# Designed miniproteins, single chains, continued (3), part 12

Each design is a single chain, and the fold is of that chain. pLDDT is the mean over its residues in the fold that is shown.

## One batch from the design tools (miniprotein)

Design m8384
Fold by ESMFold2-Fast:
Parts: structure tokens; C-alpha cells; sequence
Structure m8384 (fold): chain A 76 residues (1-76)
């Protein structure tokens, strides 16, 4: 689905932005961005009946959140 590809591309862009914030030491902003985007895009994908796409988006954000937390721990 073209819609599924677009939602995944949006998720990847949000993840990259959040990781860039984390690299700058802006961890609270990175986490907030990931949590808000995750909720929004997963809910949107589910509302469109794109269950597999919603799962892939959710997994992508979970891995990104783990990476941000790892970077935060290393900065401490």
C-alpha cells in the first residue's frame, strides 16, 4: 500500500529527528517526540486497517526509544 509506505517513511523521519536531538543531549525532547509520534502514527495506521504497518511502526519507535535511553545512560 502507498499509504503504508508513506506512514513508515513518516515514522522513519520522526525517529531520525529524535535521534538527532538525543545526539545533542536533548533527551527529554527526543523521548517526547518519539512518544507523541508513536501514538499518533500507530493510531492512524490502525484506524486505516493497516495492522501490520501499525505493528512495524510500533516496533520502529520502541527500538528508537531504547537507543535514546542507551545514549542518555552513556552520557551520564
Amino acid sequence: SRTAALLLALAEREVREALALAEQGRFDEAISTLERSRKSLVELALSLGLEETARRIDELFERALEEVKRLQEEAE
Scores: mean pLDDT 89

Design m8385
Fold by ESMFold2-Fast:
Structure m8385 (fold): chain A 65 residues (1-65)
Amino acid sequence: VGDEILAAIRASPRGRLTVAELERRVGAPPSVFAPALTALVLRGDIVIERTASGETVLRLSEAAR
């Protein structure tokens, strides 16, 4: 699941996705997706950002790009 998360963000035209878009693209159930996403964030592979509109987006760190 982690590799699929990283691949989905990398394939994005902007190199970033919302949590909902990422869940849709990966297709994993929340019980599998949430722990995998948390692990990637804790390892620094994914950065969490808030947009000016207040939306939460995920992008690849330099190390995972």
Scores: mean pLDDT 74

Design m8386
Fold by ESMFold2-Fast:
Structure m8386 (fold): chain A 91 residues (1-91)
Amino acid sequence: IEVKVTVAEGPTRVSLMVEISDTEVAKLVVRNGDTGEVLAEREVTHPIQVVSLDHPETGKTTTYEVRLVNADGSELGVAARVSAQAAAPAP
């Protein structure tokens, strides 16, 4: 399965644009790469999915794992791993 992830970082949120080439993927799961916490789950109804997530802390780098799940519930493993950092507050 081919997946492209584009990251847009805001001061309080990060947005992940996930492009999925395979239409048999039924679900997208975003986890914290360090803790394994599930941050978001979305059903894949279109090839492009946008997931908005809150930054845990300003100035902290967070690793996000994007995982794909087939219609039968089988997890396809880690499709993409991206890092994002909350912007430092302006003086």
Scores: mean pLDDT 71

Design m8387
Fold by ESMFold2-Fast:
Structure m8387 (fold): chain A 97 residues (1-97)
Amino acid sequence: SSEIEEALRELIRKAEEAIEAAEAGDVEAAERAYEEALRALERVKELLKDDPEKVLELEIAEGLALIHLGVGKLIGEEAEGLRKAAELLKKTAEELL
């Protein structure tokens, strides 16, 4: 497996951990796992820095995830916002594999 494939699989794993915690209603655990997913995302973006189209796809996903987080906080559904944000990061990473 390439280093990029390994980094994408790590992003998927951390996003899945965030989804699982969010579905359990554990906002604190979901936030921690989501922050780890964002760190994995930054590693993927650095490894893909010579592929601007793929970096843009990841940045669009990150921006849309931020909207889900903001909406979740605004309507008092933080766990659901975290779940949707993490699912979006997971789906984008899977599409790049």
Scores: mean pLDDT 89

Design m8388
Fold by ESMFold2-Fast:
Structure m8388 (fold): chain A 74 residues (1-74)
Amino acid sequence: GFSDEELVKKMKEYEKKNPEEIQARRDELVARARALGLDDKTIETIRNTHPEAAEGLLRNIAKKRGISEEELRA
């Protein structure tokens, strides 16, 4: 496994090298949240959260609603 420090370092290096891809992922997560009918407060949280953490948040919300990971990706 990776340490928390190594994971944070890899995430920062990825963001630095791929800022357009990070922004595209954030936009996709916001679009998916809107498609799922999430409230404006939750969408705002996704906008202000790192994409990896926002994806985890969206996955947890989908799980609570009984939406499978495959349905969430569609």
Scores: mean pLDDT 70

Design m8389
Fold by ESMFold2-Fast:
Structure m8389 (fold): chain A 78 residues (1-78)
Amino acid sequence: APTVTVSASSARVGETVTKTATGSSPPDLTWRDEQGRVLAQAKNSTSLSLTPTAPGLYVDIASDSSGTDGRPVRVLAP
């Protein structure tokens, strides 16, 4: 499974958060909001940044053929 790290576990609206995934192969990366809407995605990538426009709990997921990993990021009002 890929291993995910995030530049911050909490951020404010307008602050950029970057996730980085490590593993034997580049994973597929997504950022989702509290409703499960895909806000950003990249295939076969080790990094994906998001600048949130709304507060809420954002979930990042990395997936490859061996499994998944993810880290939540709480976004606060500016």
Scores: mean pLDDT 80

Design m8390
Fold by ESMFold2-Fast:
Structure m8390 (fold): chain A 86 residues (1-86)
Amino acid sequence: SMEEEKFLEELREKLKKLNVPEEYIELALEFAKELLKKGLKLSWKELEVNTKYFTFPLPFEAEGVPVELAEKFTLKLIEIIDKIKE
């Protein structure tokens, strides 16, 4: 839907402003898209930006996230972080 497309566009822009890696932006968008496909409602959450302790947080929340989908996201996130630590 147009509302889902608008959410994904706003998510991309929010993450770009946080200067996170492009691979993380694409992962976060993929995760949000999968949650929307499962019929979950995504809500924006406010982020207190503390760059010293900032570990690729998601600027949204959802109720009832499937465990297998959350695990898949976490494993891919670890791969991105490990690549950056090279």
Scores: mean pLDDT 74

Design m8391
Fold by ESMFold2-Fast:
Structure m8391 (fold): chain A 92 residues (1-92)
Amino acid sequence: ALSDPEARRRLDAEVKLGLALIMLGVLKIAYENAKKRNADPELIKKLESLIQEMERKIAEGERALAAGDYETVDRYFEEVVKIHREAKKLLE
């Protein structure tokens, strides 16, 4: 039940991973748009690296969630947010 602290903690971790997947989707759309408009090759390469790093951290977060390691999910979510902020600066 949502009144159970453990169930709430699990839900919080699941929501964080859902948000991380949304951030990854946004970054992938930005990457495809950059390629379509023939943006600077250095920018495209850096966006590709950020996508690969974000995918790796999400995969680790998903493994941590499956193991009930919510502290590790939180850590990887924070790292995904940092990558998202870096990508946003590159696109401005």
Scores: mean pLDDT 87

Design m8392
Fold by ESMFold2-Fast:
Structure m8392 (fold): chain A 94 residues (1-94)
Amino acid sequence: HHHSEEEIEKIFEELKEKYKDTPAYKLARRVFDVATAGFSTDLTEEEREKLILVVAYALENGLSFEQAKELARKLGLPDEYIGTLYNLLLLAGY
């Protein structure tokens, strides 16, 4: 596989530390809150944080949807949440 479990954890923690207090992260979290306001989700706290961080990283670095999807998969997010990621990116101005 392309990434070990240790590598995924390291990338996740690095993104979390780097982006947690950035304007991009605050926007991504707000977008997530708005997107989920009318829906029930089976997302764990870790999966929610990973989605928010992918959106924040995409906003900060100008990633395409395909690049953001690849990052989400690299972080171990289930493919069932790719639709959620797409909606979050659209709400964020993609």
Scores: mean pLDDT 75

Design m8393
Fold by ESMFold2-Fast:
Structure m8393 (fold): chain A 82 residues (1-82)
Amino acid sequence: DLEKIKEEAEETIKFTDDFFNELARSGLTNQAAPEDFRNKLWPKLQALAKELGLRSQREVVDFLEEKRKEAEKKLKEVEKKL
């Protein structure tokens, strides 16, 4: 179902956009305000970070940036078929 694939890609893009907006607002890109990262974003990323052995905000940011690019590409491919 192309509509379901589109929805899942849009959810991934929204999640990563929300994540980067929180990073910009709280200054976490410079390892500032780690408490905000821990309380708001970390619970959503804990399983993924544990699986991948990610140990820093930078590693998480780099991973999510690539994941967003893949989701955006997938969304464009699905939209061409709808």
Scores: mean pLDDT 66

Design m8394
Fold by ESMFold2-Fast:
Structure m8394 (fold): chain A 70 residues (1-70)
Amino acid sequence: EEADRVITEGLKKAEKRLKEAGASQEEIDKFVKEMRDKALELKQQGKSVEEIKAEIDRLTDEYIAKLKAK
């Protein structure tokens, strides 16, 4: 429950960052879905909430870099 809330907050932060970077709503929705699936997988593998959040932040940074390269 607590872990799910922190992950959800991380995803909201990622969504905001993608919007600020100029991503379309379709791109944001797709990314958030992928990150949610990834977070659930990592949680099942016993990764800490902090590790999951760090991975979401890292992947968000990579996606923003790809958007800027267009």
Scores: mean pLDDT 80

Design m8395
Fold by ESMFold2-Fast:
Structure m8395 (fold): chain A 72 residues (1-72)
Amino acid sequence: EEEAEKKLRNIADAVARLTPEQREQIRDAVVEYVRELAKKLSKETLERLINYAREKGVDEIAEALEEVLKEQ
């Protein structure tokens, strides 16, 4: 769980450094990878990561995490 959380935080940080155009170009791949990692996390960890992604302005990651949370 901690390893998946750390990977997701690193992805959020990396995506936050990209331009909106670059983020759109990689959106589908990032969303798919985020969803796969997120399936292994607890609801509490998902809520924490959603807040982190929102704080970083990476709404596409926050949205993907929210979708996984609703599926649990």
Scores: mean pLDDT 80

Design m8396
Fold by ESMFold2-Fast:
Structure m8396 (fold): chain A 85 residues (1-85)
Amino acid sequence: KKAIEHYKEAVDHLRKAAEAKDDLPTIREHFEKAAQHAVEAAKILGVDPKEMLEEFRADAEALLKDNPEGREIARQAVEEQLKKV
């Protein structure tokens, strides 16, 4: 219900971040929103938000394998969310 809606938002933002390969501010904004939605989905499902964020990081790194700067932004977005949980 609510969790699936947050998960869909996270996936949509992750895709938009991957598409914005040369726009670093846009990549950062979408990864931050994706990580936030992933955390909310985890909380609703009773899953450890840290575990959810680690899976999200792995998926983001796979999508950005050809964009080292984008991968670093994704890593930072995940680390910021980890500090909040």
Scores: mean pLDDT 76

Design m8397
Fold by ESMFold2-Fast:
Structure m8397 (fold): chain A 89 residues (1-89)
Amino acid sequence: SKLEELEKRLLALAEKAKSLSPEEVLELAKEAIREFAREYPDDPELVRLFTEGLQLILAEHSREQGVPQEEIDAMLAELRAFAERLLEE
């Protein structure tokens, strides 16, 4: 199932994120979105759902690291904008 593969990748990334800085998690998330969009080019809604899951991981990790909410919001917006640009191309 595409949803099971999405969940599996989110769980793997959440585990890896524990040892990374918020900035490194943002870059890892961008790479993961690029890879996922390449694998599912005909399913933009699945890629958006994956991006939302990555935004949740990034937000929770950054909050635990003491990053201010304004900076978290900016990183989440950057990740979303990155995903939408990939889907428009």
Scores: mean pLDDT 88

Design m8398
Fold by ESMFold2-Fast:
Structure m8398 (fold): chain A 87 residues (1-87)
Amino acid sequence: MKLLSLLETLEKIAELLRELVREGPGKIPETIEKLKELSKKASPKMKKFIESIIEELRRISTLPEAQQLRSVRALLKLVEHEIKELK
């Protein structure tokens, strides 16, 4: 089974977070499950990064609803910055 590249994994994480921003924070549990599936195809180093994103999304889900979307957007900007630094 061929593992995803670092860049491809980050771009897939960013796309899932963009979808979450569009659909709203009620979709955090579904996004976490999609990230778990992505983790199965990721390198060991990227599995740890995906685990950190999942933990941050779990933390965000405990915040007041008005803060959840802002926190998801901040997380997306962090992932997009990592992608930009690799290009």
Scores: mean pLDDT 83

Design m8399
Fold by ESMFold2-Fast:
Parts: structure tokens; sequence; C-alpha cells
Structure m8399 (fold): chain A 71 residues (1-71)
């Protein structure tokens, strides 16, 4: 589970996803998406969330949607 990873590695997964979503497995993509949703809603100030993760989250959502539709 991504929740068990150090914050640094979780941030690396977010960046890797933003750079090349296809480098992650479907299971990793689902866990990453779930982690982003939890972090955004529970732990971040709204301004900080928009400034930092909004572009990466958008890419994650679009790729996840496409991957699920192709299954």
Amino acid sequence: SLENLPEEKRQELVRKFAEDPSSLSLEELLELFEYLNKEKNANLNENDAKAYIEPDEKKAMEYLKKSIEEL
C-alpha cells in the first residue's frame, strides 16, 4: 500500500506518473490515485493542494479513467 511508503517515495511516484503514466502498473496507478485523493481531502490546505498537486492529479485522473475504460 502506498500509505506505507515514505513521503519522499510517494512524491517520486507522483512525479513518475506525471512524466510517464505507462511506467506504472494498473495496481500502482489505483493506489496512487487513492493516495492523492486522501492526501488532497484530509491533509492539505486547499491553497497548497492547488499549487502543488493539481496538475499531477489531473494527469492521474485522466490516465486512470482511460486505463479502466480499456479494461
Scores: mean pLDDT 56

Design m8400
Fold by ESMFold2-Fast:
Structure m8400 (fold): chain A 78 residues (1-78)
Amino acid sequence: MNQISSEIGNLASEAAQKVADGADPEEVAKKLEEKVKSLGQEEDGKVLKEKILEAHKKGKSKELSDYYKQASDYFSSL
């Protein structure tokens, strides 16, 4: 459990870095959801995707990075 949660946190951090590097947030959100689903955590992947798309709707990469960090911290605590 804790190891999988840590892995999800690492994936979220990598996704945040890709968005910071200029990647499309919606594409990154889709890939993150697929990777999290491959770890058996489909529901967690859907939550992360929703947070990413919400941040993208605001047009703020900074808020998107904050959402990834919050998600990483949350899943690492499970």
Scores: mean pLDDT 65

Design m8401
Fold by ESMFold2-Fast:
Structure m8401 (fold): chain A 86 residues (1-86)
Amino acid sequence: DKAKKEYERYKKELDEALERFLALHEQVLAASKEGGLKANDALGEVLAYKGKALASKDPEERARYLAKARDTALEGTAQAEALLAA
């Protein structure tokens, strides 16, 4: 089943991206209060998309929300890395 394989792939990618983002999020909070607020907003968005995926009964909608959560976590990671490198 393509939808099941996409769900499993996006979930793995999300879990990896979120783990990286959470580690950087703690460093951003310590380094910058303003950057920490932006990171908290991004984390909230990731968790909201993940929640929508878990609540959805449509396999395509589930995969779509997990992909959005993953993309948001990857973007948050990139922004956190850029902030910490400055």
Scores: mean pLDDT 78

Design m8402
Fold by ESMFold2-Fast:
Structure m8402 (fold): chain A 99 residues (1-99)
Amino acid sequence: SAATEELRALEAAALARIEAQDFEGALEELKRAAELLRARHPEDAELVERLLELIERVQNSDDLDGVRAEAERLAAESTNPEVYGLAAQLIALVELKKA
């Protein structure tokens, strides 16, 4: 329950930072949430590693449409609602960076 509460807190913090247009803060909260998700769901390790790679790519890449498309594919492939939630927030972060 503590790990679930921590994930929810990090997800809420990332959303609040996206709404405040704080790209760097949102990116850091999403990265923390993804690292916690990796530890909590080793069965989803491949999807979480892809999510972490996409978080790094949104920071370092000009191909934001490519990052969005891969995040949408990852969300579609995931049956884990926590992975889906972080992928959706990453899509919102891409839109924030494009603005």
Scores: mean pLDDT 81

Design m8403
Fold by ESMFold2-Fast:
Structure m8403 (fold): chain A 83 residues (1-83)
Amino acid sequence: SVQAQVEAVRARLSRLQAQGASTDELIDAGLEEMRKAGASEETIKNVRITLRSMYALGASTEQLIESLLHSLRHHLSRKAAEA
């Protein structure tokens, strides 16, 4: 279930990118997916700060999306373990 949820988010972000979405739009869409998955505002803020720092250091859009999906997978895995 966690893997299926992460793959669904990847598919949605890939579709947005194919439709010409900017890096900022893809990051915001990914953070919104984390919010929908029940991530706290503190977690979302920390992920945003991390992604912004990576981008400032020259990370590609693809690297930023992978980092976002790793954060989402981590959140979903912890939530599944608590259920």
Scores: mean pLDDT 84

Design m8404
Fold by ESMFold2-Fast:
Structure m8404 (fold): chain A 73 residues (1-73)
Amino acid sequence: VSPAQRAFERMLEAAKLLNEGRYEEALELYKETAKEFPDSPIVRQWMEEAIGAFEKRGLTELAEELREILESM
């Protein structure tokens, strides 16, 4: 399995956790994936989508934490 495919699969899992209301687990998986793939355009794109999803749900502190990680990538 390619690194890009692994990153995509991790992002899908994180999005699933987010949709299930498991916000802390989703955040941790996004953070782990960003650390593993810091230069990945795919991870960057999914992180941007996750920030929007947290903001839409009023989870401003979680969105801010993801934004800080994205800015450091």
Scores: mean pLDDT 81

Design m8405
Fold by ESMFold2-Fast:
Structure m8405 (fold): chain A 94 residues (1-94)
Amino acid sequence: SLEELKKKVIEVLERVARETPDLSEVDREIIREAIRAVEEAKSVEELEQRLDELRRRALELKAHPPVIYALAMAPEESMTVDEIVEFALAVGED
C-alpha cells in the first residue's frame, strides 16, 4: 500500500540521516525535503517521481553517496530497510 511504502521510505531516510557520519547541511536539507515529499505524495507514482527529482538534484549538488543511494533505493520492493541502509552506509565509506 502507499502507506506502507511511505513508512518504509521515511524509515530509510531517517536512519541514513542518523547513522551516516559527516553529513553536510545540504545533505540534511535534501533528506528533510525528501521526507516532506514522501509524506505529501498522493500515489506510488508521485512518490517515485518526487524521489527521482530529488535524487537528480542531490547528484547536481554533489550530495554524500549514502543520501543519493537512499533516494534511489528506498522504494525498492525487493530490499528491506536494513539492507538499503547497510548498502547506503557502505557506499559512503568510499
Scores: mean pLDDT 86

Design m8406
Fold by ESMFold2-Fast:
Structure m8406 (fold): chain A 66 residues (1-66)
Amino acid sequence: REARVRRLAQALKLRPMYSVAELSRRYALPRSVISRAIRAADEYGSRLSLEEIARAVLEGRPIVPP
């Protein structure tokens, strides 16, 4: 569980440098998960940590800003 959150958070840190397909291959996560997490990070990344965004996306929960 925590290992998956950590991998997704790392992928989100590298999102400006790599495509969704490349991040999916590098971190062994589905492209749909990476794509949803990138959209969430672009929208909420200034208010929430990437770890919080990754956890919310993986749990299928709505993202609640602080």
Scores: mean pLDDT 75

Design m8407
Fold by ESMFold2-Fast:
Structure m8407 (fold): chain A 58 residues (1-58)
Amino acid sequence: MKAEVSFDEEGNPVVKTDVKLNLEKGENILEVKEDGTIVFKSKEDAEYAKEILEEKFG
């Protein structure tokens, strides 16, 4: 699995994966989109999530 940190049209940090993940909305997660893109409240949370997702699913 590979994950990428980027920013959405509103400037929110997002993590996009090459597989669809069923993640529940948490304290650090602003939104989970239907395509599996995870929107975070901070860039640091997005970067940390990328590392964890690549470690556990990649």
Scores: mean pLDDT 69

Design m8408
Fold by ESMFold2-Fast:
Structure m8408 (fold): chain A 60 residues (1-60)
Amino acid sequence: KEVEELYPEAREIIRKYRDKYTKEQVLAIAVSELRKRGYPLKVAYEAAQKALEDIDAEEA
């Protein structure tokens, strides 16, 4: 799936910004960066949201 291909990139972006920004801001940054890389909004949002939720669960 397209989301699965994008997932590692989403995780990397989120890990870079998560210590400095809120969860909502990090999600917005990740979606924006993925869109800049040419990915559609829906796929970028789903990948970023899934990565954010997974990272939050791993670090909680």
Scores: mean pLDDT 79

Design m8409
Fold by ESMFold2-Fast:
Structure m8409 (fold): chain A 88 residues (1-88)
Amino acid sequence: LEEMAADPEATRERLRAHVEGLAKKMEEYVETASKEEAEELLKKWEEMLAEEEALLPTLPEVARPVVEEALRLFREKLEEIKKKIEEK
């Protein structure tokens, strides 16, 4: 991660903001989607998260904690979205 090498703190804040922005958009999609459609989207997002988590050991040591934190936040957001889908 080129940006991580230049300013790790700025990269951490950007990743956090990006994850929060994605989660908000995903929640908006879930609110307008049918339960079935929302469940399909959630499954795809969970698969994407699992793929990213599998890549953590391949990342440079300086990047791992920042990316790991972002992925944990994303997982928490997916849990919130899952609960909203179950309420549909």
Scores: mean pLDDT 76

Design m8410
Fold by ESMFold2-Fast:
Structure m8410 (fold): chain A 77 residues (1-77)
Amino acid sequence: VEEGLELYKRGLEAYKKKNYVEAARDFIEAGDVFEKAGQYELAGNAYILAASFVEKATGNKELAEELRKKGIELMKK
């Protein structure tokens, strides 16, 4: 739980610095940690944020859509 929150905070700091690649990575890692901890709402939120930054950083809309769908599905639990 604490590890996921630290990764989430790191993602927010990267976003403030306009480092979208780092933000995407940090939010994906936070989502993975929250998902393993059963924190599905936090995991879903992190994946949805990661999707936005993946699209901004790489233009990879397919990967962004996969992350967004995964996040939405987790939040339904």
Scores: mean pLDDT 83

Design m8411
Fold by ESMFold2-Fast:
Structure m8411 (fold): chain A 58 residues (1-58)
Amino acid sequence: SMTDRTRQNSQNNRQRSDDLRRQGDRYSTIDSQRGTQLYQQSDSLHRGSDSLDQGARS
């Protein structure tokens, strides 16, 4: 169903968000601007996942 696919996409986005967060942590000591960009990308994906989770409810 579309709900199952949406849930899977949400989980994939959360995993990617976590990966970006870890990259941000790594870069924060080397390049603070790059670290900030990675954190913002992570936050965007996390919020997108929340929106997908809400959209899956009918």
Scores: mean pLDDT 75

Design m8412
Fold by ESMFold2-Fast:
Structure m8412 (fold): chain A 94 residues (1-94)
Amino acid sequence: SEEEKRILHLLIAAAILAVGALFSLDRGDIESAIADIEGVIALARELQERGVPGAGDVLRAGQRALDHARAGDIEAAKREVERVLELLLKMLRE
């Protein structure tokens, strides 16, 4: 119960950051998008350490989003952040 509440909090926080990253990418605010994506990666690592199924997929998509954002590949970064959000929302449904 307490652990389930912590996992839920981490998933919600990661989803909020992923949404923030999408809005920042749409506005061309790459610095804010990178910060939000780095936040998603940190939370995905914590979820993975807690043994949450699917966290590894979120981590990999987040790292790809970060690489694309740093390279200036905005559309590729957006696709990977959208993938992160889809994975997080699926995990929230379970």
Scores: mean pLDDT 90

Design m8413
Fold by ESMFold2-Fast:
Structure m8413 (fold): chain A 87 residues (1-87)
Amino acid sequence: MLAEALEAARRADELARRAAAALQAGRLTREEAEEFVRAAEEAYEALLAAAEELAKEYGISPEELRELLRRAREDARAAAERAVAAS
């Protein structure tokens, strides 16, 4: 359902902001980065399940939306990996 997918995305964003704050304070752990990646994966799956509804909402094709979600997931993983390497 669209609302559930948006909630999962919001939770992933909250964890990303917490991870960024911990990194700035020199306290980011690998476990915290992994938690962020898991939340991002959960958001990806929820958004993918709602792809038809989201595509209609944004006026794009479901295939275009799935590609955007795939790239966002890869970007989130890369960002988490870089953050852990920097800590």
Scores: mean pLDDT 71

Design m8414
Fold by ESMFold2-Fast:
Structure m8414 (fold): chain A 67 residues (1-67)
Amino acid sequence: MDLERQAEENRERLREAARQLAAQGQESLEVTVTVGDASVSAVVDLRDPEAAERQIEELAREALERA
């Protein structure tokens, strides 16, 4: 199992979900990133798409570092 690949897959899925939910008028999204046995959760503010994308990338990186 490639932990980096799993982190990237989580990042891509969450970015797509955040984009879709923001387009539907959702203001926030509670996300959990799981890489190996590590899990990190946060509430992402969808009102700032650029900040939301950075937050998702940081969550994926943190989960990978803890894995």
Scores: mean pLDDT 78

Design m8415
Fold by ESMFold2-Fast:
Structure m8415 (fold): chain A 82 residues (1-82)
Amino acid sequence: DVIKELEELKKYIEEVLEKYPDLPEEDRAWLEQLLKETKETIEYLKKVGLDKFSPEEIEQIKKQIEAAKEQIDRIVKEHEAK
């Protein structure tokens, strides 16, 4: 369920922003923008309905979610290494 994956991404971003208030401004700004975009995407998909999207479009969204998670993991790892 792509909406569930987006909700999990949203929660992960919120948890990272709360746990690491001292993140570099660039990383914080990127995470805040990603959070906004993730919330907007969830709202859009709920409004339009998942049945309006092709399987290929859904797979592309899932690929983007995984890429975002990998970038967040990188930010967290780099911050924890300080």
Scores: mean pLDDT 85

Design m8416
Fold by ESMFold2-Fast:
Structure m8416 (fold): chain A 72 residues (1-72)
Amino acid sequence: SLSKDEAGLWAAGGVVAAAEGRGDLGRAYAEKILTAPGADEAAAQRMVEAAERGDGAAGRESASLIGRKLRE
């Protein structure tokens, strides 16, 4: 399993993927995040959808939720 710190880094990568409209990267990062303890599956899925749409704001929101869940 990935550490919480590593999952946070993958969430940051998801923000970049969403800003660039790279659904392939968004999906890859979400898959890695979901191996971490405490990962929020719904937030990870929203990050994938944001990356597929190129929605940087939605990407940042989903990454923030993932990070909050991992840091609790």
Scores: mean pLDDT 78

Design m8417
Fold by ESMFold2-Fast:
Structure m8417 (fold): chain A 109 residues (1-109)
Amino acid sequence: SVVDEAIEALVELGRTAKELGDESTLKLVVTNLARLLAAKREGASSELEAFLEKELPNIRSLPSLLQSQDATKVVAARLSLIGLGETLKLEFKVEPTEDDIEEARKRIS
C-alpha cells in the first residue's frame, strides 16, 4: 500500500538523519512516522492515501537533501517534514499514541 511505502521512505529518512547526527530532523521524522503508523492501524482514508501518493516522491527526495549538507537544502527538508506533520495532524486528524512513537523509534534503529 502507499501508506507502507511512505512508512518505508520515512524509516530510510530517519536512518539517514541518525547517521548524520541531525537530531532536529530525526525528531520530525519520528513524529511523522508515528502518525503514519497510527493512520495505518486506524485504517487510512482514501483521501489520505491519495495525499500520500502525491507526497511520496517528495519524501523519497529528502535523504539526498540531508546528505548534501547544504544548509538551505537541509532547511527545505525540515520544512517539508513540518508541512507533512501539520497536514496529518490538522487535515487528517491523525494523533499518534506513545506506542506509535516507540514503534517509530524502534523501526529507525
Scores: mean pLDDT 91

Design m8418
Fold by ESMFold2-Fast:
Structure m8418 (fold): chain A 96 residues (1-96)
Amino acid sequence: SEAIEKLHELIEKSVKYFNEGKLEEARKLLEEARELWEKEGLPEELGEIIDAQLVMLIAAEFGITDPADIARLYKMRRNGASDEELEKEAAAIAAR
């Protein structure tokens, strides 16, 4: 599928920018990937990959390195937390 190939390219480019410390650019690409995933009705498993990358991005933005704290953010997203709710929790973790 051309849509699946494009989604994969967006995720790969986002990961590359993430590894370069370009977190804002990485987030924009993940948002584009999510919009494509929703618009084209792509498999749930691809949405889960996008959500996992978003959690890692938010953790990095707030300097969270503890695997337990990252796992907590992932569990919140899996349970339906919004991007704003994840950022609020990440800020609370970072303030400890």
Scores: mean pLDDT 87

